Designed miniproteins, single chains, continued (5). Designs and how they scored, part 26

Each design is a single chain, and the fold is of that chain. pLDDT is the mean over its residues in the fold that is shown.

## One batch from the design tools (miniprotein)

Design m16932
Fold by ESMFold2-Fast:
Structure m16932 (fold): chain A 85 residues (1-85)
Amino acid sequence: KEKEIEELKKFVEQLLKAAQSMLDMGIPEKKAAENMEVALAVYLRRKGIPNVDEVVEAVRKAIEQGLSVEDVLNLALEKITEIIK
């Protein structure tokens, strides 16, 4: 419960740092967000989180709408927290 949410928050924080490093290297925000989507999907599937496809679909739609990588990851964190609770 709480430990799973803490682990998820730490993972999202790690993804945000990785995305920022990619942006600092001149990688476009959309490509950085797409890389974070892949990493997040792998993490969720390995953890056995239910409704992963629903979370991934929401993340992909947000990226297509031009949301920042930070907003995309925060949206994912909210949806996953809702599923875990």
Scores: mean pLDDT 82

Design m16933
Fold by ESMFold2-Fast:
Structure m16933 (fold): chain A 61 residues (1-61)
Amino acid sequence: SKEQEELEKKLKFYRDAIDRVEAQLAASKAAGADPDTVAFLEDTLARLKKIQEEIEKKLKE
């Protein structure tokens, strides 16, 4: 359905965003970045993962 296709596109968008933020977080930790930078990326990642989980639940429902 159109709704399912829209949710699948959103899911892909958030999965790609999570992958990018995870890579940035790993690189920042490896480089010894400021605690504020690390905390910001961790908070961003947590928010994106929550959105991904909500979309996945809607698709599986």
Scores: mean pLDDT 86

Design m16934
Fold by ESMFold2-Fast:
Structure m16934 (fold): chain A 58 residues (1-58)
Amino acid sequence: MSFYEALLRYSEAVKLFEEGRYDEAIELLEELIKETPERPSLVERAREEIKRAKEAKE
């Protein structure tokens, strides 16, 4: 996945999170991590967002 495409997907996941669609945000972020493992900073940010989404569901 290109860096631009990865950023676009990350932005979409953040939007889903803000809408309270936590499960969909988590799924999109997990897919992003699988498709862009070569971008450690983005992967770390995605993992942190997944953690926040899971905590928000509790």
Scores: mean pLDDT 79

Design m16935
Fold by ESMFold2-Fast:
Structure m16935 (fold): chain A 58 residues (1-58)
Amino acid sequence: MELVFLDGTDKELLEEAQRIAAEVRAEMKAAGVPDTYEAQLERNRRVVERLRELRKKR
């Protein structure tokens, strides 16, 4: 999996990625991380990491 939507499709995988992104964003905001460009990159990185973990488990 690259830093791109999983083959640019699959509705369920897209929804899962969006849910994880929302969770990470809320978690970072609760931790006092400012909503900057660097924070957005970190959020995307965490989303990719969590998706990778789900793939490894399966």
Scores: mean pLDDT 69

Design m16936
Fold by ESMFold2-Fast:
Structure m16936 (fold): chain A 56 residues (1-56)
Amino acid sequence: MDQEAANAAIVRASKAAMDGNREEADRWLQKAREAGATDEQIAAVEAHVDRILAEN
């Protein structure tokens, strides 16, 4: 229902991952899910976060 809130949380999760903060990234992903992000969107962002951390 709040796509703007979900999208903002997703962006913040990616930023936290780039900063190396996995705990913060996980918190933002959880907030995105609560804001109405689909399982498909969450899975895509989770894969992106995992790739950033693994590629480091």
Scores: mean pLDDT 78

Design m16937
Fold by ESMFold2-Fast:
Structure m16937 (fold): chain A 65 residues (1-65)
Amino acid sequence: SEEIKKMTEEVLENKEEFRKFAEEAAKDPELRGLGEWMLKALEEIEKKSAAYLAGATYLEYLKIK
């Protein structure tokens, strides 16, 4: 549905901002450990979000059909 699309777009936009910050932090010697940890956390969140989106989209399709 339209609501699911909007929520997904907002989450993805926030992830891109988070990714940019994490990449910059990883380049900073003082924040290197934090930046690397944030990049790993982003990968895990992206994997889980993709699975959730696939399931939620399928359920919405069943409601419309």
Scores: mean pLDDT 68

Design m16938
Fold by ESMFold2-Fast:
Structure m16938 (fold): chain A 107 residues (1-107)
Amino acid sequence: SAAQEAARAAGEAARRAALAAAAGGKGVGGSAGAGAGAVGGAAGDFAAAAGLSPEGAAEAARAAAAGAEAAARGARAGGGTEEGVRAAEEGARAAREAAEAAERAAA
């Protein structure tokens, strides 16, 4: 479904944000990135697996987007590299856009 595809996109974007945050950051930034990656990956994989309703896929996508935003904030606060922080923020924005698409598809 469109909601499941959008949730998978949100999960992949969140994973990219987490990897960028982990690569660019030390300490808190790296920890936040790891958490967002786990949330994003799980949401994407779970939504892609047969069994999630459109509403469930939208909820998973929102969780992934929230995790990606936390990773981006953690990278910035943790003194990550400018490139890592920017990439994490781009991933978080893509995850948010995908989550919005999942919500629209679920409506």
Scores: mean pLDDT 70

Design m16939
Fold by ESMFold2-Fast:
Structure m16939 (fold): chain A 55 residues (1-55)
Amino acid sequence: SMEEREREQRNRFLELLKKIDPEIAEEVLKWDPNPTLEELGDRYVELQAERLEKL
């Protein structure tokens, strides 16, 4: 189903994020320990934008 595929994609994205940027992964998970794919993506973009603005 689409829901299963989205859950799989979310889990793969989260696992990849934990490997390449564990600090951002921790920040996302502190906000919500079980985010949807959309929520995970949105929060990741927000945190990246904040980091870029500090440069």
Scores: mean pLDDT 77

Design m16940
Fold by ESMFold2-Fast:
Order: structure tokens, then C-alpha cells, then sequence
Structure m16940 (fold): chain A 100 residues (1-100)
């Protein structure tokens, strides 16, 4: 949808607040769009801001996706991310997905 495309573009913003708000909104929409899922995977793995990585992990959990790459990304983040907040968010997201 046009809304999903706009949110994906906003995740590429230089403004950290714009990126985490867009990631949060993708999660709230619960879209199963592969481009949105891949965007959140990229944010969890690569975003410079721990707040954005935390929000992207929560968004993957909220959308309840069964995408193996998303699940693997959360598993990796829960063990290896430098931020405890990101590790905790990824752990909770895995539990949300597995209990759905």
C-alpha cells in the first residue's frame, strides 16, 4: 500500500525519531508485506541507534510474522546486540511470535 511504501521511506531518514516512529507504525499495521519485513530486519541488524533497533525488534514481534529470516534476526539480536534493551526486546518478540 502507499502507506507502507511511505513508512519504508521514512525508515531511511537521517532523523532518528522519524526512523523509530516509522518502524513502530509498520508494526502497528501488522502488514505481511515482504518489503516491510525486510526493512525491519535491516533496522534491527544495522541501525546506528539502539532505540531504532529496539523499536524494529518490537515491530517484528507485533506483526507476528513467521518469516524465518525475521525470526533468525531476532535470535541473533537477542544474543549479540551491544544494547541490553535491544537484546530484551528481541527476546520478547521471539516469545510473541512463538505464542501466536
Amino acid sequence: SDQVSQLIQQTQSSDTSTRFQAASQIGVLGTQDPNAINTLINLVTNDSSSIVRTTAAQAIGNMGTQDPNAIQTLQNASQNDSSQQVRDAAQQAIQQIQNT
Scores: mean pLDDT 89

Design m16941
Fold by ESMFold2-Fast:
Parts: structure tokens; C-alpha cells; sequence
Structure m16941 (fold): chain A 67 residues (1-67)
């Protein structure tokens, strides 16, 4: 799978998941849909970490790519 498997109940895996999602965002061959999903998953990770400002920013970027 192109996307990392994200278990929101396992915070110890967030760093690896963030790196994999950032790699998708930096990939020039990634489609807008693939990048939108990566932004959405980043939003979920930051929300679980209590970083609501980053979560909101990533959710907004995801929605922008789907508009």
C-alpha cells in the first residue's frame, strides 16, 4: 500500500507514519487525490497528538486538493 497503516492507538508509530506521508507529498508523481489522502491522514495524527492547529491546516489542504 502507498499509504502507511495508521493505528491511532499506537503513538509510537506516528513518527514513521508522518515520514511516509511526507514522502507522498514530496513525490512529483503523486496524484492530487493521493496527496489529499496524505494530508487527511496527517491531520488525524496531529489531532490525536493534540496539535489542533496543524490538524486544521492539513485538513484544509486535503479539502483544497479535492475542490
Amino acid sequence: SRYPEIDLSSPEHYEEAIKKLQAILEDPTASPLEKAVAYYLLGQIYEEQGDYEKAKEYYAKSQELLS
Scores: mean pLDDT 81

Design m16942
Fold by ESMFold2-Fast:
Structure m16942 (fold): chain A 60 residues (1-60)
Amino acid sequence: MVEEAKKIEEEIAEIVSKLSPEQRLKVKEKLDEALEKNPDDVLKALEEVLEYTKKLLEEE
């Protein structure tokens, strides 16, 4: 992966560590969905997952 994708993955991992087990499952589901939706653009898929993960964190 390019360095930008790695940075996004690290941000996602940091947020995920603060989430409940149920929220972590939702993030995994979103990642799988985003990758299927964007098979040629992993960076875009990761950006979608990051936005979703941030939203879950705001829900507590």
Scores: mean pLDDT 78

Design m16943
Fold by ESMFold2-Fast:
Structure m16943 (fold): chain A 85 residues (1-85)
Amino acid sequence: MKVEIITKDGKRIILDTSKEPQEQLQKLIDAGLTEEEALNVLLAIYRAQIDKKLGKISKEEAAKRVIDTILKVPNVVEAKVLEFK
């Protein structure tokens, strides 16, 4: 999955779950998220991918859960799912 995040300061970051998780975590922290917020966002992305793969939720519901979780971060203004795999 690829996810685009835009912060209040206009910083744009692309998360790619096919890359190293520690690198993705650091991108979020560098963008101004706390370590707890960054970890919570990544865990939500991985859980949504797993639940969709297990047939528990649709692709649309998985994307919505990811976006809703990211938008709860005070420093974030926009989130988009660019690629689902």
Scores: mean pLDDT 84

Design m16944
Fold by ESMFold2-Fast:
Order: C-alpha cells, then structure tokens, then sequence
Structure m16944 (fold): chain A 79 residues (1-79)
C-alpha cells in the first residue's frame, strides 16, 4: 500500500513537528500527506484521511497545537 505508507510517514513527521512547535515543517508534511492521500484507492478511506488531515491543518494554522495533535493521531489511526 504505497500511498497509505507515504500518508502515514508524512502524518507521523507532521505530528513530531507539531510537538516541537515547528509550524512550517508541520504544514509541509500535512500538505504532503494530503497529496499522497489522493492516491488511496478506497474512496471512503481516502475521504476520511483527507478530512482528518484538513482538520489537523486547520488547527496548526490557528495555533491550536493540542487539537492538531489529537487530529493527527486520529488521521494516523485511519491511514
């Protein structure tokens, strides 16, 4: 599952960036995760991952890092 592995890797790297307070790196990894998620064959899983990534990205952009961490952990679980 090439795209799912790429999504999970970027979500994990994004989570570590959020924990470190590195907003710019977190955004880069979340955008990469969203791009990789578009290649997920299962439409339901793809939509669920994209929704979770979008939620995490919104929280990062708003500076709500605790909510971003929770959303990222959920996205990793789905991916």
Amino acid sequence: MENEEKVRKHLEEGLEAVRAGDRETAIKHLLSAAKAAQGIEDEEKRNAVLEAVSTALRHVLNGDYEAAIAALEKAIEIA
Scores: mean pLDDT 83

Design m16945
Fold by ESMFold2-Fast:
Formats: structure tokens, C-alpha cells, sequence
Structure m16945 (fold): chain A 88 residues (1-88)
């Protein structure tokens, strides 16, 4: 499903960000959003903040932050599911 593909894409993006590949991670985040009909564009600095929250296992804070940046509910939920796969 588009949701499962977005979860996989966010997981890959998080793994790239952990390796310091923030430009690639940012492009992957923005492409995952687009697959869910979400036109939200984020920056590398915002990806760094999301990864910091995910590493701290603050999954509610991650969801709230994504929503504050304009993520729709499906994109925010897919991101949290991906973060739980990497850090849960």
C-alpha cells in the first residue's frame, strides 16, 4: 500500500540521517510525504530534530513536531511507525 511504502521510505531516510547523509535523508522524507499526497517540504535541520526525537524514543514528540511542520496524519503516522522500527 502507499502507506507501507512510505513507512519503508521513512525507515530508509532515518537510517541515512543516522549515517550523517542529511541531504539524501531530506530528499527521501519529502518523497515519502509526496507518495501520501502530502506536499510538505522539510529541511535538513528539521530532519536532524526529528532524528533527535526518534533516538530519544519520544515518538509522541516526533508526531507532534511533524504535525507542526504541516505533515498530514497519514505521513505523521507512517514516520512514527518507521521510527519505532529503527529505535523501538
Amino acid sequence: SPFDQAVDDFEQAIRQAIQGNYKQATDMFNNANKKLGDDTKITPSQVQQMVRLAVGRDFQGLRDYAKSLGFNDQSADALVQAARRVFG
Scores: mean pLDDT 91

Design m16946
Fold by ESMFold2-Fast:
Structure m16946 (fold): chain A 74 residues (1-74)
Amino acid sequence: SLKEKAIELLKEALKALDNGDYEKARQFVREALKLAIEAGDEEVVNLLTEALQALSRGDREKAKEFLEKAIEKL
């Protein structure tokens, strides 16, 4: 259930980025990050942390790449 919720949040984050809603994307990624921490999924935690850093630098392309990788690993 945590995995399914995290995947849903990350798909919503990708949709928000495509719509230019960066704050909404950050919120979804942070919620997914909390679930990954709760699950002890270190690999996904690292990918989501890198996605947030990319968003902070305005690097949408790298942020999308890290979010897609996180979904693949879940």
Scores: mean pLDDT 86

Design m16947
Fold by ESMFold2-Fast:
Formats: C-alpha cells, sequence, structure tokens
Structure m16947 (fold): chain A 69 residues (1-69)
C-alpha cells in the first residue's frame, strides 16, 4: 500500500506541474491543497489511496480539456 501511495503522489505532482505549465495555476493550487489535506486528514491508507485516485482523475480530466481546447 505505501508504494501505491508514493506512485499516486508522483503521478498527481506531475499532473499539477503540467497544469501550471499550461497556465491553470488556480486548479494546480486547489489540487495541491487537496493533496495536503488528504495526507493530513486521511484516517487509513485505503482512504488516502481513494482520495489520491480521485485527485489524479480530476487532474487528468482538467488537463485533457486544456490540451484538447
Amino acid sequence: MEKEIERLLKELEKLIEELRKLGDVLTADVLEEEKEKALKDSPTNKALIEKLKELVKKAKAVLDVLKNA
């Protein structure tokens, strides 16, 4: 589970940086804040993984719209 968390964090961080590069600084900042909240407030590794997967999915969706606009 810990390796899965590390993988998801790296993926999310890459997506956040890509959003910043494309000029969507607001979405990047929101995702960074949600990432920090997930790390602080998740009661279990399972809850953290679920939250990180949701954030990765959201980041990918926004990035996909920006790249295909």
Scores: mean pLDDT 82

Design m16948
Fold by ESMFold2-Fast:
Order: structure tokens, then sequence, then C-alpha cells
Structure m16948 (fold): chain A 105 residues (1-105)
């Protein structure tokens, strides 16, 4: 399984980082997704740090060992979404529970 905070908040124009840690030591190839209200999940990053097409440069992802972090700089109101981490393990692909991002102001 993957851990994530249930919610994070940030002010418009500030930065936020969401971190996920895998309980399995076999965890590799982290991906990050977002789901906006009423929409399907959108791929943001795969293979730890490979950016999907159309993802703004203010989004970054990095992974080390069993931990992956998604950082969003210069937060905008449109970034309000639930963000999900996933990883490959020896038991198959696992998903985090999701982190709700709220933009303040």
Amino acid sequence: SLTQPSSVSGSEGSDVTITSTASSSSATDFSWFRQKPGEKKELLFYNNSVRAKGVPSRFTASSSGTTSSLTISNLQKEDEAVYYASAKTSSGTVYGPGTKLTILG
C-alpha cells in the first residue's frame, strides 16, 4: 500500500509538496495522477519523474527508495483536485488513497 496525507492546502502563488511512501520495499516506478471534480484521472508523471504531455513545468516529481514526492509551484485555483500516487510492487500495482488539494484565497 501507499500512504498520502488526506488533504493539503496552499495559498495561490505558493508551493505545495505531496509525499507518498510505500509499505513494500519492492516499490518502484512511481506515477502521479490527478482527478478534478467530475473528471477522469489524468496522468501527470510516470517512471518516477517522466512528465506526461501537457503537464505544466511548475509541476515536478521525484522519487527516492520507497518514497515519491509531487511538488506544485505557483499554485493556481485550477490545481484543486485529488492527487494520487501509484507504484509497481512484487504484488502488482498499488495506489495511494489520494490527497485533496485546496487553494486558499
Scores: mean pLDDT 87

Design m16949
Fold by ESMFold2-Fast:
Formats: C-alpha cells, structure tokens, sequence
Structure m16949 (fold): chain A 76 residues (1-76)
C-alpha cells in the first residue's frame, strides 16, 4: 500500500539521517510522523484517486530527502 511505502521511506530517511546527526534524525522522524497522520486523515475524506495523487507526491518528496541524505553521507 502507499501508506506502507511512505512509512518505509520515512524510516529509511530517519535511519540515514541518524548517521549525519541525531538532531537531523529527530527532525525527519517528527516530520514523517506528521505527514503519515495527515495522510491517514486524508484517506478518510479524499476520493481514492485524490488520495493516490497526494500519497504519490509525498512518496516522491521522501525519495528526494533520502537521496539528499545519502549525498551528505557520501560527502562527509
């Protein structure tokens, strides 16, 4: 499911961020938890198509964050 994919991406981002700093990991974890909460609420009010569009955009954003963190880890 899209929510499972997003949860997995958020966990990956937080794990990678912990290698940069504990503070960055905490920030990403909090943002991920908030995003998942909002998506769960949206799943009850949006149409399946609207929810899929929103969830895909969130997943894309998280993939970008994961790549940015990996780039920082390679440079550090």
Amino acid sequence: SLLEEIRRLAEEAAELASQVSPELAEEIRREGEEALRLLEEASKTLSPEEFRELAERVAESLRGAVELIREKLKAA
Scores: mean pLDDT 79

Design m16950
Fold by ESMFold2-Fast:
Structure m16950 (fold): chain A 55 residues (1-55)
Amino acid sequence: MGVSPEDARGVLEAMREEGVEELTGEQFEEAARRWRESGGDLEVAREAVRELAER
């Protein structure tokens, strides 16, 4: 992990909205990184969570 809760807030919300209950640490960190690089765009977080959870 290594990602603070604040750095992953959008990912946690996206996981709930997409019905994804768990991600690996690597998937979670990647989703959090994408969300933050987007400037906090929840749509990006949801897309990342969906994409990563299907792999």
Scores: mean pLDDT 75

Design m16951
Fold by ESMFold2-Fast:
Structure m16951 (fold): chain A 100 residues (1-100)
Amino acid sequence: KKEEELIKKAEEELKRMQRLVEAGDVDGFIAELDKLADIMEEAVKTGNEEAIEKARELFRKGVELADKAMEKADPETRQRLAVHSVAAALRLIGAEVERM
């Protein structure tokens, strides 16, 4: 139940991120990327392997969207996107390690 809600929420965030990239709203994209990282941390805490795998796949797609956003961004914005993407990935790794 909680796992299904988390995955659906992640899918909704990913759709929002895609629209923000298309609109050129980089600040909005960064905010949604951070929310996607929050959802992944929650998914890892559930201990449900299927939910964790699905969340990782959705996160990978979010990072791919960040790459597309960086192509259209100025150098300062590109650096911000890179920092937030790395931070989100580190948060996921940290949650998995804490769970061990």
Scores: mean pLDDT 78

Design m16952
Fold by ESMFold2-Fast:
Structure m16952 (fold): chain A 70 residues (1-70)
Amino acid sequence: MDELQKRLEELGSRASSLFLEAVRRGDTEKADKAEEAMRLIVEADDYLRQGNYDKARELLEQAEKLIEEI
């Protein structure tokens, strides 16, 4: 539980920062990827609250891959 919550917070902070940087630079492709990563993180939080840890992990892995592409 604690590890997934920490990972969610870390990825959320990274995605938010990357989104702001991309918007400031006019990089729409990077902004779109960061926004999608933030959406996946919100969805992962919902699954984590429901106790569906497998779905939460899958969504966080997808968000991390998008962040790595930025």
Scores: mean pLDDT 84

Design m16953
Fold by ESMFold2-Fast:
Structure m16953 (fold): chain A 100 residues (1-100)
Amino acid sequence: GSLELEREIARIMAEVAEEVADKLPDSVQEAKNAFRRAAEHYRRAAESEDPEEFWKHLLEGAKAYRRGIEAVKASGDPEALKIVEEGNRRLRERVAELIA
């Protein structure tokens, strides 16, 4: 149906954001909170039948995800950076597999 593929992509984004949040150390709490917020918005997008609600939550999720990346970069924590890089790689892999 309409937005079915986009909703599946949002579901993958939610799962990856939650995995990143769970793996990040408590020393980067701002980043953990941002990725958890991203996961919640992406999950709401994935569950949205209304295109307007879908895009609203997708955009808020993307903003929160970006804040998470910025907080990790600002921390200078190399382990936190590796966790985000692995999450981003896994996101690309899962989306590529979905659309193949």
Scores: mean pLDDT 90

Design m16954
Fold by ESMFold2-Fast:
Structure m16954 (fold): chain A 114 residues (1-114)
Amino acid sequence: SREELERKIEEAIERNREFLLAAGLTEEDLELLKDFLLTGKVTPRVREAVSRVVRFHKEANEGELPVAGTGLSREELEALARGEELDRETLLRAVGWVLGLSPEEVEEILRFLS
């Protein structure tokens, strides 16, 4: 259900809050990313927020992107770091990973928005 999905997203945000804020996200950014996962509506602010977190991961990992476990390719992660326009499904996967959702939880979101 939508309510169960919202709860999973909120729980992921709370688990990863310290990291997300350290990456430069605001509370408004966290609500925006949550709303994106529930609506699928793309905005430039979603891409900017994802770009910040991807760049923060790269900086924390000596300039290397953590591809393993993200559900994304290296090319997609590099494009996200640059704030490039990507398809909605790739952005949904990226936001799910950024917020700390599992790949299985991200697939639930993709099915919900289909």
Scores: mean pLDDT 84

Design m16955
Fold by ESMFold2-Fast:
Structure m16955 (fold): chain A 67 residues (1-67)
Amino acid sequence: MSKEELLKKAEEYHKKAVEAARAGNIDEAIQYTVKAVNYYLEAGEDEKAQSVAEEVATLIRERQAAA
């Protein structure tokens, strides 16, 4: 798989993770985040992998902790 293909898959799973997190589908958000992070790491985009994980984790925590 090329770097371009890895980034495309990472972006697809990142989008799905964010959508699932916003919808309150926590288990799906976690699964999609793991896939996105793995594809970003394989593409050598370590900073993006970390950023995506932190973004989705924040969305999940905010939804669970909402007053």
Scores: mean pLDDT 83

Design m16956
Fold by ESMFold2-Fast:
Structure m16956 (fold): chain A 61 residues (1-61)
Amino acid sequence: SAEEAAEEARRGAYEAALKSGADEERAQKTGEMAYELTLKAGGKPDAADLAAAGSAARGAR
């Protein structure tokens, strides 16, 4: 479902942010952004997940 996809995007972005050296607050913020973007995309996690992972890995650091 869209909600399950958004939850997976949030967790993935959160973990990716921590791995790239973001602190807890930034990682949580990045995860929430991934969640919102996935819901906006109607549960299309591919686009939102890639955007969130990119932000976490490159933008969050």
Scores: mean pLDDT 70

Design m16957
Fold by ESMFold2-Fast:
Structure m16957 (fold): chain A 119 residues (1-119)
Amino acid sequence: STRIEVHPATGTVTLTLSEWDLEATREAVKLAAENKAQLVIVLEVPLSDEEIEEIAELVKEAGVKRVRVVSAGDPAAVASAVRLYEKLREAGVEEVFVGGETNAAAEAIQAAVAHLYPG
């Protein structure tokens, strides 16, 4: 299920999206900004371009400095994770990372990122 978890020692906020939830996304971004901590966004489902843009805008406005995007659950979420990574970088977030929970998802993400950002 869609959920927010806060690490008690680090203040790291993990938002797991098992479905799109704008209010959960707003709350997770707010908590990460208030804690001055990392936001981890776990995508268990694919998101639309509009939903991805809303996440990037909320992160940018709140001034969250470090975001990690993780593709998990549905393999179709890999494209959404890469797109969210791209939009967070375009939004000027200082530290953005992307990865997959499975080896196949991680390899697909690495290939896509290398294509978009060849160095």
Scores: mean pLDDT 83

Design m16958
Fold by ESMFold2-Fast:
Structure m16958 (fold): chain A 66 residues (1-66)
Amino acid sequence: VSLEEVAKDILELDKQLLLEHILTGKSYSKEEVREIIKKALAEKYPELSEEEIEEAIELARDKGLV
């Protein structure tokens, strides 16, 4: 799995949560969003450790994607 693929999934998840907020008024804290993304990534990429998932999120943040 490439960090680029993981970053793409992070963006898609963040977009889905934003659309849910706009359409339903359902809001999440920044920490809640992070936990949802971590859980989804762990389920999709069981070969990745929690540390690797956190690293991918930080790399996406460094690129201004989240």
Scores: mean pLDDT 74

Design m16959
Fold by ESMFold2-Fast:
Structure m16959 (fold): chain A 118 residues (1-118)
Amino acid sequence: YTPKTPEVAFTLIGLAEYYVKQGKYDEAIKYAKLAIELVPEFKARALQVIGRAYFKKGDYEKAIKYYEEALKVAPDSALAYTNLAEVYRKKGEFEKAKEYAQKALEINPDNERAKEIL
């Protein structure tokens, strides 16, 4: 029986982030989805990891979908806005990239990644 605790979700998200770093994107998505299933309170963070895995796979449309879902859960997330800006920049949609980077900076003016996108 798997315990439904914040510690379990935190560990699963940490594993998912580790698998993104290792280039094992499908495993990262699997563990992040499991974290949502076990502890829904971690949904926003897990959706960010899923979005990052799809971005690294080159699936920009799925990356955008999961980052937008993360924003629905946490509308004040500078990280979600920064990630959306990175994806749109990679797609060559520079006006949308600037818009999302500006929104990230409105929430966190010290966001170095958002400053680099502008």
Scores: mean pLDDT 83

Design m16961
Fold by ESMFold2-Fast:
Structure m16961 (fold): chain A 64 residues (1-64)
Amino acid sequence: SRAESLVESFESAIEYGLKNEDIELLEAVREALEKHRHYLSDEQYEELLERIDKAIEELKEKEK
């Protein structure tokens, strides 16, 4: 489905951001997720948001 393809795209972007330690990319992905929320179920949105927020937090902690 369109929602499943979108979830896969966001998951790939999160993984790429983590591998490259790119906080700016992860923040941009978060903004894109909010703008495209209407294509996702509430559960899919919350799960992706949690993954992005956790990824950003992990990278910020690593910089300390």
Scores: mean pLDDT 82

Design m16962
Fold by ESMFold2-Fast:
Structure m16962 (fold): chain A 81 residues (1-81)
Amino acid sequence: VIEEVRELGRKALEAIRNEDEEALREAFEKLLEIVRKHLPEETEKFRKAVETILAEKDKELKELLVRILTQEIIDLLEKHQ
């Protein structure tokens, strides 16, 4: 699961760099599916975080927010093992 989250984080960063909005949304949908399955009580928090990232126009900040989101999900998954 943690490796899946890391891979989806990498795909999201690649999508931002390539300006591929479809790939970015797909990566976020898959991340939220993992959150719903393993961290259901965190789902609304991460859904709002994803919406914030999608609305962000600064590419550098957008990449930073994706890195933060990915690491937060990993940290929570490790805590709930």
Scores: mean pLDDT 82

Design m16964
Fold by ESMFold2-Fast:
Structure m16964 (fold): chain A 69 residues (1-69)
Amino acid sequence: MKKILEEANKKLNEKLEEIEKKLKEGKITETEAEIEYYELSIEVTKEFGHEEAIKALEKQIEKLKKELE
């Protein structure tokens, strides 16, 4: 349990920093950054089995992807 939590937190932080760097450099849009953020949140949330949280995040990603088209 503790190792999984620490691993998920470290993974999320590393990916968040990458997203923020790309956004700051203008390589991605704010909407694209939000999509990547939610995708990472789903990935780490799967480790804990929070199905309702995963569904909510997936719904947000769908909305953001529609805005990119």
Scores: mean pLDDT 74

Design m16965
Fold by ESMFold2-Fast:
Structure m16965 (fold): chain A 89 residues (1-89)
Amino acid sequence: DLAARMAAFAEAVREQLLAVGEPEETAEAVAAQLAAAGLGDEVTLRIDSPVVGAATLRGRLALDEAGELYLEVTEGDASYAAGAAALAA
């Protein structure tokens, strides 16, 4: 079930954001945006964080050849984009 896999990915991202010190409100907002995204659809993540500041990140959810979900970042703040890519691993 792709929807269940996408929900699990969003929850894993939420947990990682909490683990690195983001507040629950920020982590939930990012996770909700990822959970609402469709495979191959462009997603714009608006992040208002007291830890790293305000950022906008554009990307899409994609599957690699092994069927693993990852966020393919296409535009945005480079420092936050690197963090988001690391969370996909």
Scores: mean pLDDT 68

Design m16966
Fold by ESMFold2-Fast:
Structure m16966 (fold): chain A 99 residues (1-99)
Amino acid sequence: SAEELLKKAEEYLKKAEEYLRKGKEAFEKGDYQKAIEYAEQAKKYAEEALRYALEAMDRLEEEGGPLSDILRAIGLAIRAIGLILDAEKLIEEAKKKLE
């Protein structure tokens, strides 16, 4: 169902946010290799969240679902894109420290 896809998107967003936080903490401690590993995992979770949010949006459009759920799916997709970009930036910055 669309609701199950929205829940999966939210679960993967939460995982992405957790791993990005861990990556930033590792970066601050000078553990650049761990920062890259956590950020790469955060990116993968955020990409999964984006996929589920887009699938939910497509299903809601087909089913004529409520505008509130469509807006929720859009919001989740935007947040996922932001986390992907933040993770990519952290990976780039950590790689520069390792040269």
Scores: mean pLDDT 91

